# Designed miniproteins, single chains, continued (4): the designs that were tried, part 92

Each design is a single chain, and the fold is of that chain. pLDDT is the mean over its residues in the fold that is shown.

## One batch from the design tools (miniprotein)

Design m15179
Fold by ESMFold2-Fast:
Structure m15179 (fold): chain A 74 residues (1-74)
Amino acid sequence: NELERLKSEAEQLDARYQQLQAQADSLFQQAKQLEQQGGDKNTVLLLRAQGRGYQMEADLLRARKAELEAQIAA
């Protein structure tokens, strides 16, 4: 069933989105804590770059989920 397949894919995208968003948030918190402690600036920049990478990937998954939900609703 195409509809059930699309629903399953949307649920999987949501789970992956939540995981990636949590990873991004964790990296941003680590970067903030390190910066507040006067830690290595290059490490802070790397952590933020990695966090932005996960956030960007999460945003793409959210967009894909919205497309699948639109197909389900049609």
Scores: mean pLDDT 86

Design m15180
Fold by ESMFold2-Fast:
Structure m15180 (fold): chain A 78 residues (1-78)
Amino acid sequence: SEARKLLEEARKLLESKTEEAKVEALKLLQEAREIALANEDYETLEEIVELYYELFKDEESKEIEMERIERAKKIKES
């Protein structure tokens, strides 16, 4: 999927450990998140959210968004 490709590109950028690469990776993760949401690709979305909030060290926002994804998955499976 396109979201998966963007996620993998972001991971590759983060291997360089430069601030410039981190900024570019965050932009790719935001695009990947929008695509995953539009396609209801919750598995890829969970991986994107995990990486995104790890970069911001924002555990609280991560937990809130992961809970919302879990509820959306249950609705889709109903």
Scores: mean pLDDT 80

Design m15181
Fold by ESMFold2-Fast:
Structure m15181 (fold): chain A 87 residues (1-87)
Amino acid sequence: SPAAREAGRLLTQEAIDAARKAAVESGKKHNGLVDMGEVATALERAGASGEGVGAFIRALQEYGPTVGGLVSLEAALRALDEIRAAA
């Protein structure tokens, strides 16, 4: 997808790996739902730019609807796999 390709271009592999770890841990805390704020914080801690974080959020929203900043773990992992393939 265009959003996943933009995120892959802007994010380092370290940032993508940090986001994946954060998504899995968030999913454990929230019964299979991922808090987008927790993943955004992990990306920022890994040195991601605001543009990179924004592109990641747009890619997540493409694969699943967000309700109160939450997305399904399945949607988050699908988006991350596409972002990794684009990077």
Scores: mean pLDDT 80

Design m15182
Fold by ESMFold2-Fast:
Structure m15182 (fold): chain A 63 residues (1-63)
Amino acid sequence: DEEALLKYKAALLREVVETTKTLKEGLKALLEMAEEIRKRSPSITEAEEKAIEAIRKAAEKLE
């Protein structure tokens, strides 16, 4: 059902936007976890570095 799929995507996108404040706290916890990983492993891989940077940017965007 193509109409149901479009409606689902629109509703999901609205929920993501509206619940951004709620997700902000969860994202802060993920950022703290990423920082702890970085502290425990200062020589992280490029892939890990990009993942941590993505979490940091997402958290800043919600700030």
Scores: mean pLDDT 69

Design m15183
Fold by ESMFold2-Fast:
Structure m15183 (fold): chain A 85 residues (1-85)
Amino acid sequence: MEEKLKELEKRLKELLKQQMDVGVELVDLAVRITVLERELARDPDNPAARAELAELRARADELEAELARLDEEIAKVKEEIKKLK
């Protein structure tokens, strides 16, 4: 049981690190999206800015889905750790 607990704690650490990495990328994307939205507000016919904004929004959606999956995995690992303690 002790070995399984150590493996779960290691897995939790790895998942929390992945969650932090995804969170940082989402913050960076949010800043870039805000800048492009302001650019499009001044020049709504800018096709390059519109295309980049669409790409960044699609990437943000992907990362939000990844974050949701990581949250579910973290919750499961935490529950397994509780059962062993």
Scores: mean pLDDT 85

Design m15184
Fold by ESMFold2-Fast:
Structure m15184 (fold): chain A 86 residues (1-86)
Amino acid sequence: MEELARKAREIAEAYAAIARALGHEELAEKILEYGEKIAEALEAGDLEKAEEYAKEAEPYVKEVVRLAKENPEKARAALEAVRAKV
């Protein structure tokens, strides 16, 4: 569960970085909010709540993916910047 929670946070950080790079700060904040809620539910062993939060987050994830497809170079640069922090 803790490893899945860590992955949820990493995925949320990656999508949030793309949203921010494209000027969508509010979208980035929503992605991080849901990523943290999913991670906390996974750490608590509440798979039902984690799935519920993932479904609530789906529209925001789809919007980030749409924006990334329209701006692939900026999206790639944002992902590379996140990966460089390790």
Scores: mean pLDDT 82

Design m15185
Fold by ESMFold2-Fast:
Order: structure tokens, then C-alpha cells, then sequence
Structure m15185 (fold): chain A 73 residues (1-73)
């Protein structure tokens, strides 16, 4: 069962997925390495905004981000 906090994280990842889809349409040659850099920035921002977030929430965010990368391949 998803907590309200996990649902909010999912929404942020969803917005990121939409953003990446738009970027790929404008620049379909964008390398996977650049996508990974943007994901790392997003995760670091989440850690700064949510310092009390348990490791499981961070791991969940990383998992969803990894699936987003795979969807662009």
C-alpha cells in the first residue's frame, strides 16, 4: 500500500517522465548518459527537500527513475 509520501514522490517522477519524453521528441539523439545526469540531480534535490526521508523512499525513487530511462530505449 502506497503512503501519501510515496504517492507524492510518484507524482514528481511522473512529471519528470513527461519532461524527458518532451526532450526526447525535441532531441531524439540525447544520449542515455545525459538522462542519467538529470536523474541524479532529481534524486539529490529530493534528498535536500526531504532530509528525513527513509532510504526505502529514496530507493523507490531510484527504481522509478531507472524504469523511466528504460522506457526511452
Amino acid sequence: MLSKKQLMVGMEIGIFQIYMSVLRKKDPSMPVEEVKKELEKLIEKFKKDNPDAPQSDIDYMKKIAKEAIKAHE
Scores: mean pLDDT 64

Design m15186
Fold by ESMFold2-Fast:
Structure m15186 (fold): chain A 71 residues (1-71)
Amino acid sequence: MKYAITGELEKPITLDEAEKILREAGIKVLSLSIYGNKFAALVETDMSKEEIEKILREKLGVKNIRIEEVP
């Protein structure tokens, strides 16, 4: 399944670090951008929205998360 994700970073993280954390959690990153504290990603995974949100909150420090399934 593919998901479009947006949110806000609570702490600084590099694009490389964010992609590595997501990949090691079983999330394929198709695109990733960070602009200031704004986080946006397009990902492909078999995980649920709830599992993705947990990883974003606990491992990346992302808040105000929005996740939408895309075709």
Scores: mean pLDDT 84

Design m15187
Fold by ESMFold2-Fast:
Structure m15187 (fold): chain A 65 residues (1-65)
Amino acid sequence: MELEKKIREEVEKAMKEAYEKAKTNGLSDDLARRIAAMAGANKLVEIGGEKYADEAYRLFLEARR
């Protein structure tokens, strides 16, 4: 339970920070979203490697939908 919350929070934080930074630097909304998605994917791999990537990504999508 705690692991799920921490993974979700870390991914969401990374995506939000990447999006805000991209927008602040004058990038288009489309590019900012792509950069945020890449930051999220990179954070998932960083947290636990491939064995946790699918689970963390699933939790992130569940939180948004």
Scores: mean pLDDT 69

Design m15188
Fold by ESMFold2-Fast:
Structure m15188 (fold): chain A 80 residues (1-80)
Amino acid sequence: MEEDIKELEELIAQVRRQQVYYSSISRNSAKVRQAFDDSIAALEQAIEHLRQGDRSGASRAVSRSVGAMLRAIGILIDDE
């Protein structure tokens, strides 16, 4: 649990670094930034669920984060 929370915190830091990079190069910077913000918010919800012992809720939150990242990728592909 504590190790899982640390891994999610490290993932949030990585996602924030990617947000800065991709929002700076995208023509749809606001949409890309929003998709990354949605992903980060979902990861923060996953940490809160883990703190409450709700592994099922944490798993659903991680799935929402992945969905937000896939939306960001779709926006970046449409920038071509």
Scores: mean pLDDT 83

Design m15189
Fold by ESMFold2-Fast:
Structure m15189 (fold): chain A 84 residues (1-84)
Amino acid sequence: DVVYPSPEAALRVAVVTLVEIERRKYEIENDPSLTPEDKERILAALDKEVESARKTIADAGELPPELQEFYERMKKEIEEYKKK
């Protein structure tokens, strides 16, 4: 467990972590230098990090509107990134 200066700071970090892991998963899935076995192993580890970040958000209840808008925008940017 990590202690942050404020609950809002913890939520911001959790949202950023989810976005960064999603982008990294896409990069790992599309890395031609990795074997299918290596990809599966790495993606499984990243899934555990996602679970931890989602739990932080769930434990806080509702995201502030600003962080929710940020998260939705970042999800859209990742989908656009995947198309390129």
Scores: mean pLDDT 75

Design m15190
Fold by ESMFold2-Fast:
Structure m15190 (fold): chain A 81 residues (1-81)
Amino acid sequence: SREEEARKGREALAAGRGGEAARHLAKAGGVSEDQGAAGVGDAAYHAAAGDLEAARAAAERSGLGELAARHAAEGAAAAVG
C-alpha cells in the first residue's frame, strides 16, 4: 500500500538510508525515483535547519504529495535527532 511504502521510507530516512527512503517515498507519492530523491533532499535540508513544517512543505512541492511528504519530514527530523 502507499501508506506502507510511506512508513518504510520514513523508517529508512530516520536510519540515514536516504537512497532507500527516496525509493519508498517515490512509490508512496506515485512519482519517479529522481523526484523522490529531490523531495528527500529538500526535507533533509529544512529538517537540519530545525524547521519540520518547511521540510514537509518542500517535500510536497517536489511532487511527493501530502502522505509521502509528511513521512519524509518526520524521517528527516528523526535522522537529525
Scores: mean pLDDT 85

Design m15191
Fold by ESMFold2-Fast:
Structure m15191 (fold): chain A 77 residues (1-77)
Amino acid sequence: MSPVEQARKLFEQAIEAAKKGDLEQASILLSQGARLLIEAGAYDEGLELLERVKKETPLGSTATTLMNHIRRLQARA
């Protein structure tokens, strides 16, 4: 499994955890997935997945913080 594929699975698990009300577990999974995408340089994929989190879960503030971090890294790439 590639880092991008692993990150996508972590984001799907995070969205499901958030839908079940486990916001702490969802935040942990989001951070792990975002880190894998950043390490892989997959910034566009990270932004797309975080937009989905912002739309489908109450973790919009966490998603926005991670998106801003990725945008800053992308601007220097």
Scores: mean pLDDT 84

Design m15192
Fold by ESMFold2-Fast:
Structure m15192 (fold): chain A 71 residues (1-71)
Amino acid sequence: MEEEKKEKIRELAKKYEEALLNSDVETALEYRDEILKLLKELGKSGPHPGLTDEQRELVDKLILEATEQSL
């Protein structure tokens, strides 16, 4: 379900931040890749209105990170 994916993205983002604080770059990159995969799946699974403010801010940050990788 979309709500489960949105909550999972939020949980993975917290783990990503914790891994960065612990200087565990490999683990942080794995969490980032999983988040990006879930964001792609959300694009195909249904309507996207209804994200919380925190979830929208997180999505925007992750899109910016993905854009940096494409440069």
Scores: mean pLDDT 64

Design m15193
Fold by ESMFold2-Fast:
Structure m15193 (fold): chain A 95 residues (1-95)
Amino acid sequence: NSSLIQQYYDDFDQRLRSDVSYDHMYYLGFMLTVYDDHISVIPSDDLRRRRDQTQQQIDTYFGRLGQISSDLRDRGLQSFQRGQDYSLQTINRLR
């Protein structure tokens, strides 16, 4: 139930903290998709704030990557999309 899902997210967060900047984009893609799914079922001001904060981090991080190189931005985008895909797979698996 909820305890296992929380442990899963905590483990995922812990793993991402140990890696390079691409994993931050993966995490942001994963979390944005989770918040969008939850908001579609339970409209919550807290979830909307978390989604908006995540979107702001995405915009800021993509901007920074783009300032370094277009290649780095493209790699960040690919990592973000993989995070979104994994989130969707996880949501579908839990339903």
Scores: mean pLDDT 69

Design m15194
Fold by ESMFold2-Fast:
Parts: C-alpha cells; sequence; structure tokens
Structure m15194 (fold): chain A 82 residues (1-82)
C-alpha cells in the first residue's frame, strides 16, 4: 500500500540519520492511514532519536502530529505504558 511504502522510506531515512526526511514520510503515512501501528511506532522512535540528538523542536512537532493524526493509537499506547 502507499502507506507501507512511505513507512519503509521513513525507516530507511531514520536508519540513515535523516530525521527531518523520516518525519515527512511517517507524517504522510499517518495522513493516509491514521490507524497504522507501524507508522505510529516509527514516528515514536523518530521522536525519541530527535530528542536524543537535541532536536527538541522536531521531537515536539512529531509528537503533536501523532496526537493530531493518530489519537486513538496514541491513547492505547499511553494506557499500555501505565
Amino acid sequence: SEADELIKKGEESLKAGNLEEAARYFTRALEIDPENEKAVEGAVELARKADEAGKTSLAREIMQALQRLAPELVRKRVAEAL
């Protein structure tokens, strides 16, 4: 699917250290398929790596996009972590 292709590109960009590019791919995947658990997991990992790299603004933007585009999956993940 289109979402799966975008997730793959996001994962490749994340592995290469291209955090801004990875954010664009994961955000587009969530816009197409907001219930896509792989896209949510990828975006969460990206936000963590962005924060670790000192890109706190990027990490915040990714987390805001997750809450806006995939609120039910974010809620489920938070509940599972508590």
Scores: mean pLDDT 83

Design m15195
Fold by ESMFold2-Fast:
Structure m15195 (fold): chain A 98 residues (1-98)
Amino acid sequence: EEKERLEKTKKEAEELLKELGKAVFDAGRNGDEGRKKAQEKAEELVKTLKENPKLAELGEKFGERMEEALKLLDESGAEGLVLVGEAIEEVKREMEKL
């Protein structure tokens, strides 16, 4: 029961992480519109993670990292993309431990 809920949330989060990766890549190309879409996807992922008490802290930390990464993407696209990649990998790694 609890395991089933966690697996469902992990699957939803994995799909959102894939969509976020695409949106962030588009943000590097399309300026303000791309960044807005990436921010919306990041916020959706944070909400999804926060729905499960075991993932709520991870969601909070991810939200902070993504805000930082999106600001850096505006100043230096390459460095911002690296930070996004690191944030995505951290979420994946933490979810795999559960």
Scores: mean pLDDT 75

Design m15196
Fold by ESMFold2-Fast:
Structure m15196 (fold): chain A 73 residues (1-73)
Amino acid sequence: SLSDPAALDAETELAFIEMLAGLARYYLKQGKLDEAKEVIELIKKHAERSTDPAVRQEALRIAKELEEELKKA
């Protein structure tokens, strides 16, 4: 939960972002560009909401890399 001790820490949040990146790449491989774009936007939303600078930086870097892959698809 967002408001209790069970909330994601930086490590689990980053792992979740990495899972989303894998999903986006899976959609790109399948030619599902709209779904890939939706997942990339979700990664950006997680970056925006994160209070950890390292998580924000990594999430934005991943999103940028995926956007470049999307442009080539």
Scores: mean pLDDT 79

Design m15197
Fold by ESMFold2-Fast:
Structure m15197 (fold): chain A 60 residues (1-60)
Amino acid sequence: SQALEQQRRQQEIEELQRQIDALRQEFWDWARNQADVSDEEVNQKSLELERLSAQLAELR
């Protein structure tokens, strides 16, 4: 049904937004605590954020 399709899309959007917010929080925590984070880890998390943002854009 139309309602079930809408509900599924909304749930996917909300989940992606939560994951994006969590990653952004990790970056802020790293900056705040001057954490000794490798360039490789920063790059991997940045690519993950990009991927999630692209998926969110496809749903919106």
Scores: mean pLDDT 80

Design m15198
Fold by ESMFold2-Fast:
Structure m15198 (fold): chain A 98 residues (1-98)
Amino acid sequence: SLEERFDKYREEALAKSSDKKEQLELMKKLFWENANEDEQQLLQAQEAFHRGDLEAALEHLEKAKELIKKNSPSDEDVSTEALRARLEEEAAARAARA
């Protein structure tokens, strides 16, 4: 889980530095080095949000959502196929009534 990875990075940071600021920087670096692309985009979105750049934050958030869907698309893809089939049925029914 995300929490388990944070715990590992925290332990590694504590082993390398006793300074809280350095520990945070090391944890951030370790997370970035080991983060999936979606996690990197989420971090960039959070950073943009903190600096007040809402447009950049939304852009990174959208990229993160796209990567998450790509990595674990099963439920969403099944739902998308079902919705597509239903829309095709409704379009055919509408054409038959027109």
Scores: mean pLDDT 65

Design m15199
Fold by ESMFold2-Fast:
Structure m15199 (fold): chain A 90 residues (1-90)
Amino acid sequence: SPEREEIFEELARRVREIAPEYAEKMIERVRELLERESDPTLLTMGIADVFAEVVDELSKVKSQEEVDAIEGALQREISWTYQRLAAIAA
């Protein structure tokens, strides 16, 4: 779906701004999820798992304040992505 690809490109852009050092790894895994999962809830859960893995990696090298800020930003992007995917799935 063109709308689904647009949602992904917007998420990719936001992720590159939030966590540039890990963005391409996250984007690749999210693209793989998008290609095999059509359900907005299951897709969003998969995206959350990918982002949680990166947040865990960041917690080993960044301050708690920086990690909390990145995690919060990523969680907001997941919520936004769910809303947009659910809207086009209706």
Scores: mean pLDDT 83

Design m15200
Fold by ESMFold2-Fast:
Structure m15200 (fold): chain A 70 residues (1-70)
Amino acid sequence: MRQQLRDQLLELVGRRNAELSPRPDLEQMREAIRRARDELLAVAPPEQHPLVEQIADDMLATLDAQAAAL
């Protein structure tokens, strides 16, 4: 279940990023993740909402860690 939701969220983020430059900046990537989260939450059953939110938060935390490493 968590892996399936993660894959769906990654697909949505990937589609959004494909509409941007080949090297989207961190702000654009954060926006893509937030939009993908919102889109998935709109179609996912309520019981899956905490998992979707956790996966999105994990992705945002990863981007923040990458920014700090620069």
Scores: mean pLDDT 73

Design m15201
Fold by ESMFold2-Fast:
Structure m15201 (fold): chain A 105 residues (1-105)
Amino acid sequence: SEKMKRVYYLTKQLVDFTEYLIRKYMDPKSPEYKKYLKELHRIRDEAEEAYKNNDPDGLKKAAEEAIKLTRKLVDKLVSEGKITPEERALAERLIEDVKKAIDEL
């Protein structure tokens, strides 16, 4: 469906931006870096599987997990003074776009 397609591609954009933030601001040698990427890639793969299987509940769950992980990372980067105002604003816009798309499922 067009609604599922919208949720999937917006979730993919949120995941890609979150990976950009992880790679830019986190120490690649840290266990935390590996944990964030592993969780993000799991969410990415779950969203892809749900979309391929025409599973709106699975896609909604993966999208909500992507929002939660992105908020957690952004809050961490804000507390550490690392994220720019522009990157923070983009994260919030992508989160709101995903939330609105989920509400239309």
Scores: mean pLDDT 92

Design m15202
Fold by ESMFold2-Fast:
Structure m15202 (fold): chain A 75 residues (1-75)
Amino acid sequence: MEIVKKIVELVRKHLPEFSPEARAALEQFIAEAEKNPDLTPEEVIRRLVEIAEHFLDTRVQRLAGEAKKLAEELK
């Protein structure tokens, strides 16, 4: 739970850097993560990778990498 909260905060901090389309997808991701208390850090990271692949956005791809690193450091 703590790791997922940290990942959500990381995504929120970088939100203004993305395109409107990627930002909308990331805002939906945040809403889903906050509503689902059973989400694991691995599932959260997988969802971020899916968003990065869908938009081919290197910024979202870097954010997914940072989230993975954060989850690894907090384990």
Scores: mean pLDDT 75

Design m15203
Fold by ESMFold2-Fast:
Structure m15203 (fold): chain A 97 residues (1-97)
Amino acid sequence: MTLEEFMEATGLSEEDATPVFEFLDKDKDGVISEEELKELSKIIQSDEELKPVFEKFDKDKDGYLSKEEFLEMLKELRKNDKDLFLKFFHTLVLSKL
């Protein structure tokens, strides 16, 4: 997943999206890898409020989101639940501390 894909899904400006994306980009290669998405999937599932949203977008029921499913989930949260969308980012940031 690229910064551009992340910006489109979240609706954040480059200035606002870049720090969050870089924080999630563990290997600093400018791309969020499949391994990082698997790590994020575990973190999302550990949160009681985010787990139902995760399960809705986990079409394969394998316990992991693909890049496409992850981006779709972010777009849905941004559109329908701004509070849960903000909680999502707080959860991701706190998980890396």
Scores: mean pLDDT 71

Design m15204
Fold by ESMFold2-Fast:
Structure m15204 (fold): chain A 59 residues (1-59)
Amino acid sequence: MTPIERILEALKEIGRISESAKETLLETTPDENLRKEIESLEIGELSEEEKLKIKELLE
């Protein structure tokens, strides 16, 4: 599982993504299915707990 897929699964559980992160992922993600999943995420502020969860998945 790629780091991007792990982040996307966490974001799907949260249901939100920051505007800048959504733009970056859409720009860098060539996979049509992953792109559609990213586009379906609502733009919103992440809580401190949600940010920590994503950070732990990257480490």
Scores: mean pLDDT 72

Design m15205
Fold by ESMFold2-Fast:
Structure m15205 (fold): chain A 76 residues (1-76)
Amino acid sequence: SSAEQARNELFAKAMAIIAESLDAYLSGEMSLEEALARMRERLEAAGIHDEAVIDAYLALFRELAASHDARRAARA
């Protein structure tokens, strides 16, 4: 359905925003807080206005960032 396609498109956009924000953080282009702030702005610009959904994606980003930081620390 059109509604299912719209939901799937928004999910795909959210995943791309998370991936781009994670890359910017891991490359050292942005601090964690800067990456989170830009990610929120980009999610809202993509049409995601539900605070619970935004908070869930920000929480996922924090978990992914912490996992990558732990792996980098183990290699140092």
Scores: mean pLDDT 82

Design m15206
Fold by ESMFold2-Fast:
Structure m15206 (fold): chain A 84 residues (1-84)
Amino acid sequence: MIPKEALFKEAEGSLYTMMGTIYKKMGDYKKAAEYYRKSAEKFLEGARLAEKGGTPLGQQEAEALRQAAEISEKKAKELEEKAK
């Protein structure tokens, strides 16, 4: 099935997304962007680990994690522009 290491990276990515959202609500756009970037990195690591399993379920998880990473990266870029 999906490797546990991939699920750990997904959990780390989700935690960083929450931190990014908290800092965004506080108006700290620079810190929020940093956490969204960390979130994207963890989701991409998780995607790589999920697809290494070679299962259809792992491929599905990898695709979902890559999409989550793309969303987090876009949020980080928007916040970086606001921080300038």
Scores: mean pLDDT 84

Design m15207
Fold by ESMFold2-Fast:
Structure m15207 (fold): chain A 82 residues (1-82)
Amino acid sequence: AVEALVRQAAAAFEAGDYDAAVALLEEALRLIRKDPVANLDALREILQLASSLSYLRPDDERAQRLLREAEELVEEAEAQLA
């Protein structure tokens, strides 16, 4: 499930496999889009990893898009809880 994808992405990131980390986080975000509020904890963890990936890979369009999408979903989930 989402938590397994995030754990795999974190492991790939620690191994220096940033392309695999991005792909796994993209898949996790696709699942989370169905219910961002229910997945807010996983979404916050994705945001942390996406931020790190975006910082390390400033010219990587996928990493930049991943960060932007994660930020938008956190804002959406938080707005629904307000």
Scores: mean pLDDT 84

Design m15208
Fold by ESMFold2-Fast:
Order: C-alpha cells, then sequence, then structure tokens
Structure m15208 (fold): chain A 83 residues (1-83)
C-alpha cells in the first residue's frame, strides 16, 4: 500500500545516500592532500543514509515488509565502518 511504498522509497534513498558518502570517503583515502574536514563531511553524509535506513527498518517491521527491512540493513552496512 502507500505506506509500504513511502517506506521503501525512504530505504532506497537511505541506501543511495550511505553508498555516496562511503564512496566519497574511499576517494578521499586515495588523496594524500585530503583535509580531515572532508573525511568528516563524507562520514556524516554516510551516517545520514544509515539513519534513514534504520528508520525504514523499524517501519518495515511494523508493516511486515521484508524487502524494506533488507534495504535498510544494506544502508546500515554501506555506511557503517566509515564513522
Amino acid sequence: GPQKQANLDLARDGLATAERGAAEYEKLKANPDAAATQFTAAGLFASAGVASGLIAVKRGRELNDEETIKLGERAREAGGGKL
């Protein structure tokens, strides 16, 4: 239903955001001139994606939506360990 679709969209956005933050963090690791503030910004962006994913997991459990739970857990994994 509409609530499941909205939560699925939240999980997809969270995953995309976490993956973008993590990818930026990996690019910075290859640059010896990268400033500490750039790593912090990339890490915070990845964390925002993880937070959206965790909200989607909680709502997915309430809605019995296994697909959204799996996507939210993938967001946590993608952004986790970059903090």
Scores: mean pLDDT 84

Design m15209
Fold by ESMFold2-Fast:
Structure m15209 (fold): chain A 56 residues (1-56)
Amino acid sequence: MTPGQRAALAGAERFHPEAVERLKAAIDAGNYDEAVRILVEELGLSKEAAEFLVRN
């Protein structure tokens, strides 16, 4: 993760805790499509950044 991506995730949990909880649930279930959707649509990340975060 870049420092900017790490800061964005910390900010997202602060302002969108429900979205972060759903993100964690999607990752735990192996639902990559839902995890990417939450990161892009609800947390405002690019699709490329979202895919990178889901895959580490």
Scores: mean pLDDT 72

Design m15210
Fold by ESMFold2-Fast:
Structure m15210 (fold): chain A 113 residues (1-113)
Amino acid sequence: SEKEILEEIKKLIEETTKRLIEVLENEEDPEKAREKILEILKEFREKIGELLEKIKDSEVLKKVIEIIHEYISKIEDILEKLVEGKISREEAIEELKKVEEETLKKIEEIIEE
């Protein structure tokens, strides 16, 4: 079921975001935090790719790919600001939670269509 695949994608986003937040809570060095987060994002790309291959509707697949690219891009922007000292770890965590909420809402909108 396409709905089941989209629910698995939501769960993967939630689990990935939780892991990113845990890195920021435990790693005080912004460069080390970035390295750990980039490894988590690599694992996320591999796992999400397997789920995306199960989506048979090309229009749904295109929309989900765009949402996932935006999710990753926003995380990379947060990391850049953190490494540049433009935001605190606490602010980065709050921004990640907002990115998660926005991403999950966009996936849910596809499920409801």
Scores: mean pLDDT 89

Design m15211
Fold by ESMFold2-Fast:
Structure m15211 (fold): chain A 88 residues (1-88)
Amino acid sequence: SVEEAYKALREGKFDEALEILKKMSPEEAVEFFQRLLDRVEAALKRMEEAGFPDLVKQAREVLDKVRQALEAAEKGDYETAIEILKEI
């Protein structure tokens, strides 16, 4: 499930997250990365409103990485998507 993949990712269990993603439908796997992107965009907006320029810069770099991971997932390349998330 999407929630199990988030738990694995939160715990740094990237290989477990990848195996969970492989067992999902393509639609659920893409939804996982889309929800992750939405969370990072919401965090960035809050950081911009709070006025922390260094945190905003870091959050934008994270946002770009999550966008790249979503693009890989949309192509069915979950291994590349997880490797991109490891760089964060």
Scores: mean pLDDT 83

Design m15212
Fold by ESMFold2-Fast:
Structure m15212 (fold): chain A 83 residues (1-83)
Amino acid sequence: MITVFAGVEVDGFEPKEGPVGTLIKITGKRLDHPDLKVYLGDKEAEIVSADENTLVAKIPEGLEGEVDLIVSDQVVGKYKVLP
C-alpha cells in the first residue's frame, strides 16, 4: 500500500547468466500485460511466452558482459551475457 507499482510486479528471474539466445524465466504478477516490454541494457528482448505469473524472454544479440534486466521500466536485476 505504501509502495504502489501500477500493473507489473517482478519477484525474480533465472538463470542469472547465459549466452545470446538463452531463455530467462521471469516470475511475478501481471506479466501477461499486452504492453509489457523486457530490455537487457539498451536491447529489447523477445517475449517467447507470457502468463499472469511467468514470462519467458530470449537474450537478444549484440549484448556482452553484465547488463541490467528491465521489465516494465523497472530494473529488476543484472544478467551476465556469456560468450
Scores: mean pLDDT 78

Design m15213
Fold by ESMFold2-Fast:
Structure m15213 (fold): chain A 72 residues (1-72)
Amino acid sequence: SEEEERRRALRERVLETLLGLAKQEVAKYGEILSEEVEEVDENTYVAKIETSAGVFKVTIDLATGTFTVEKL
């Protein structure tokens, strides 16, 4: 439905925004070399970001509009 399409588009925009902010935070530590993003569920995404300073795990929660950054 158009309503479902609109909801999906909104989720994709929120994900892109939060991932962008998380990448800015990670980039303070080192140059980003690679990223892998995995959908855990409709509201939770996990990104593995490799940098010149090490590997970071980013958890994105679309339900709360938040992310966390953890150095591995």
Scores: mean pLDDT 84

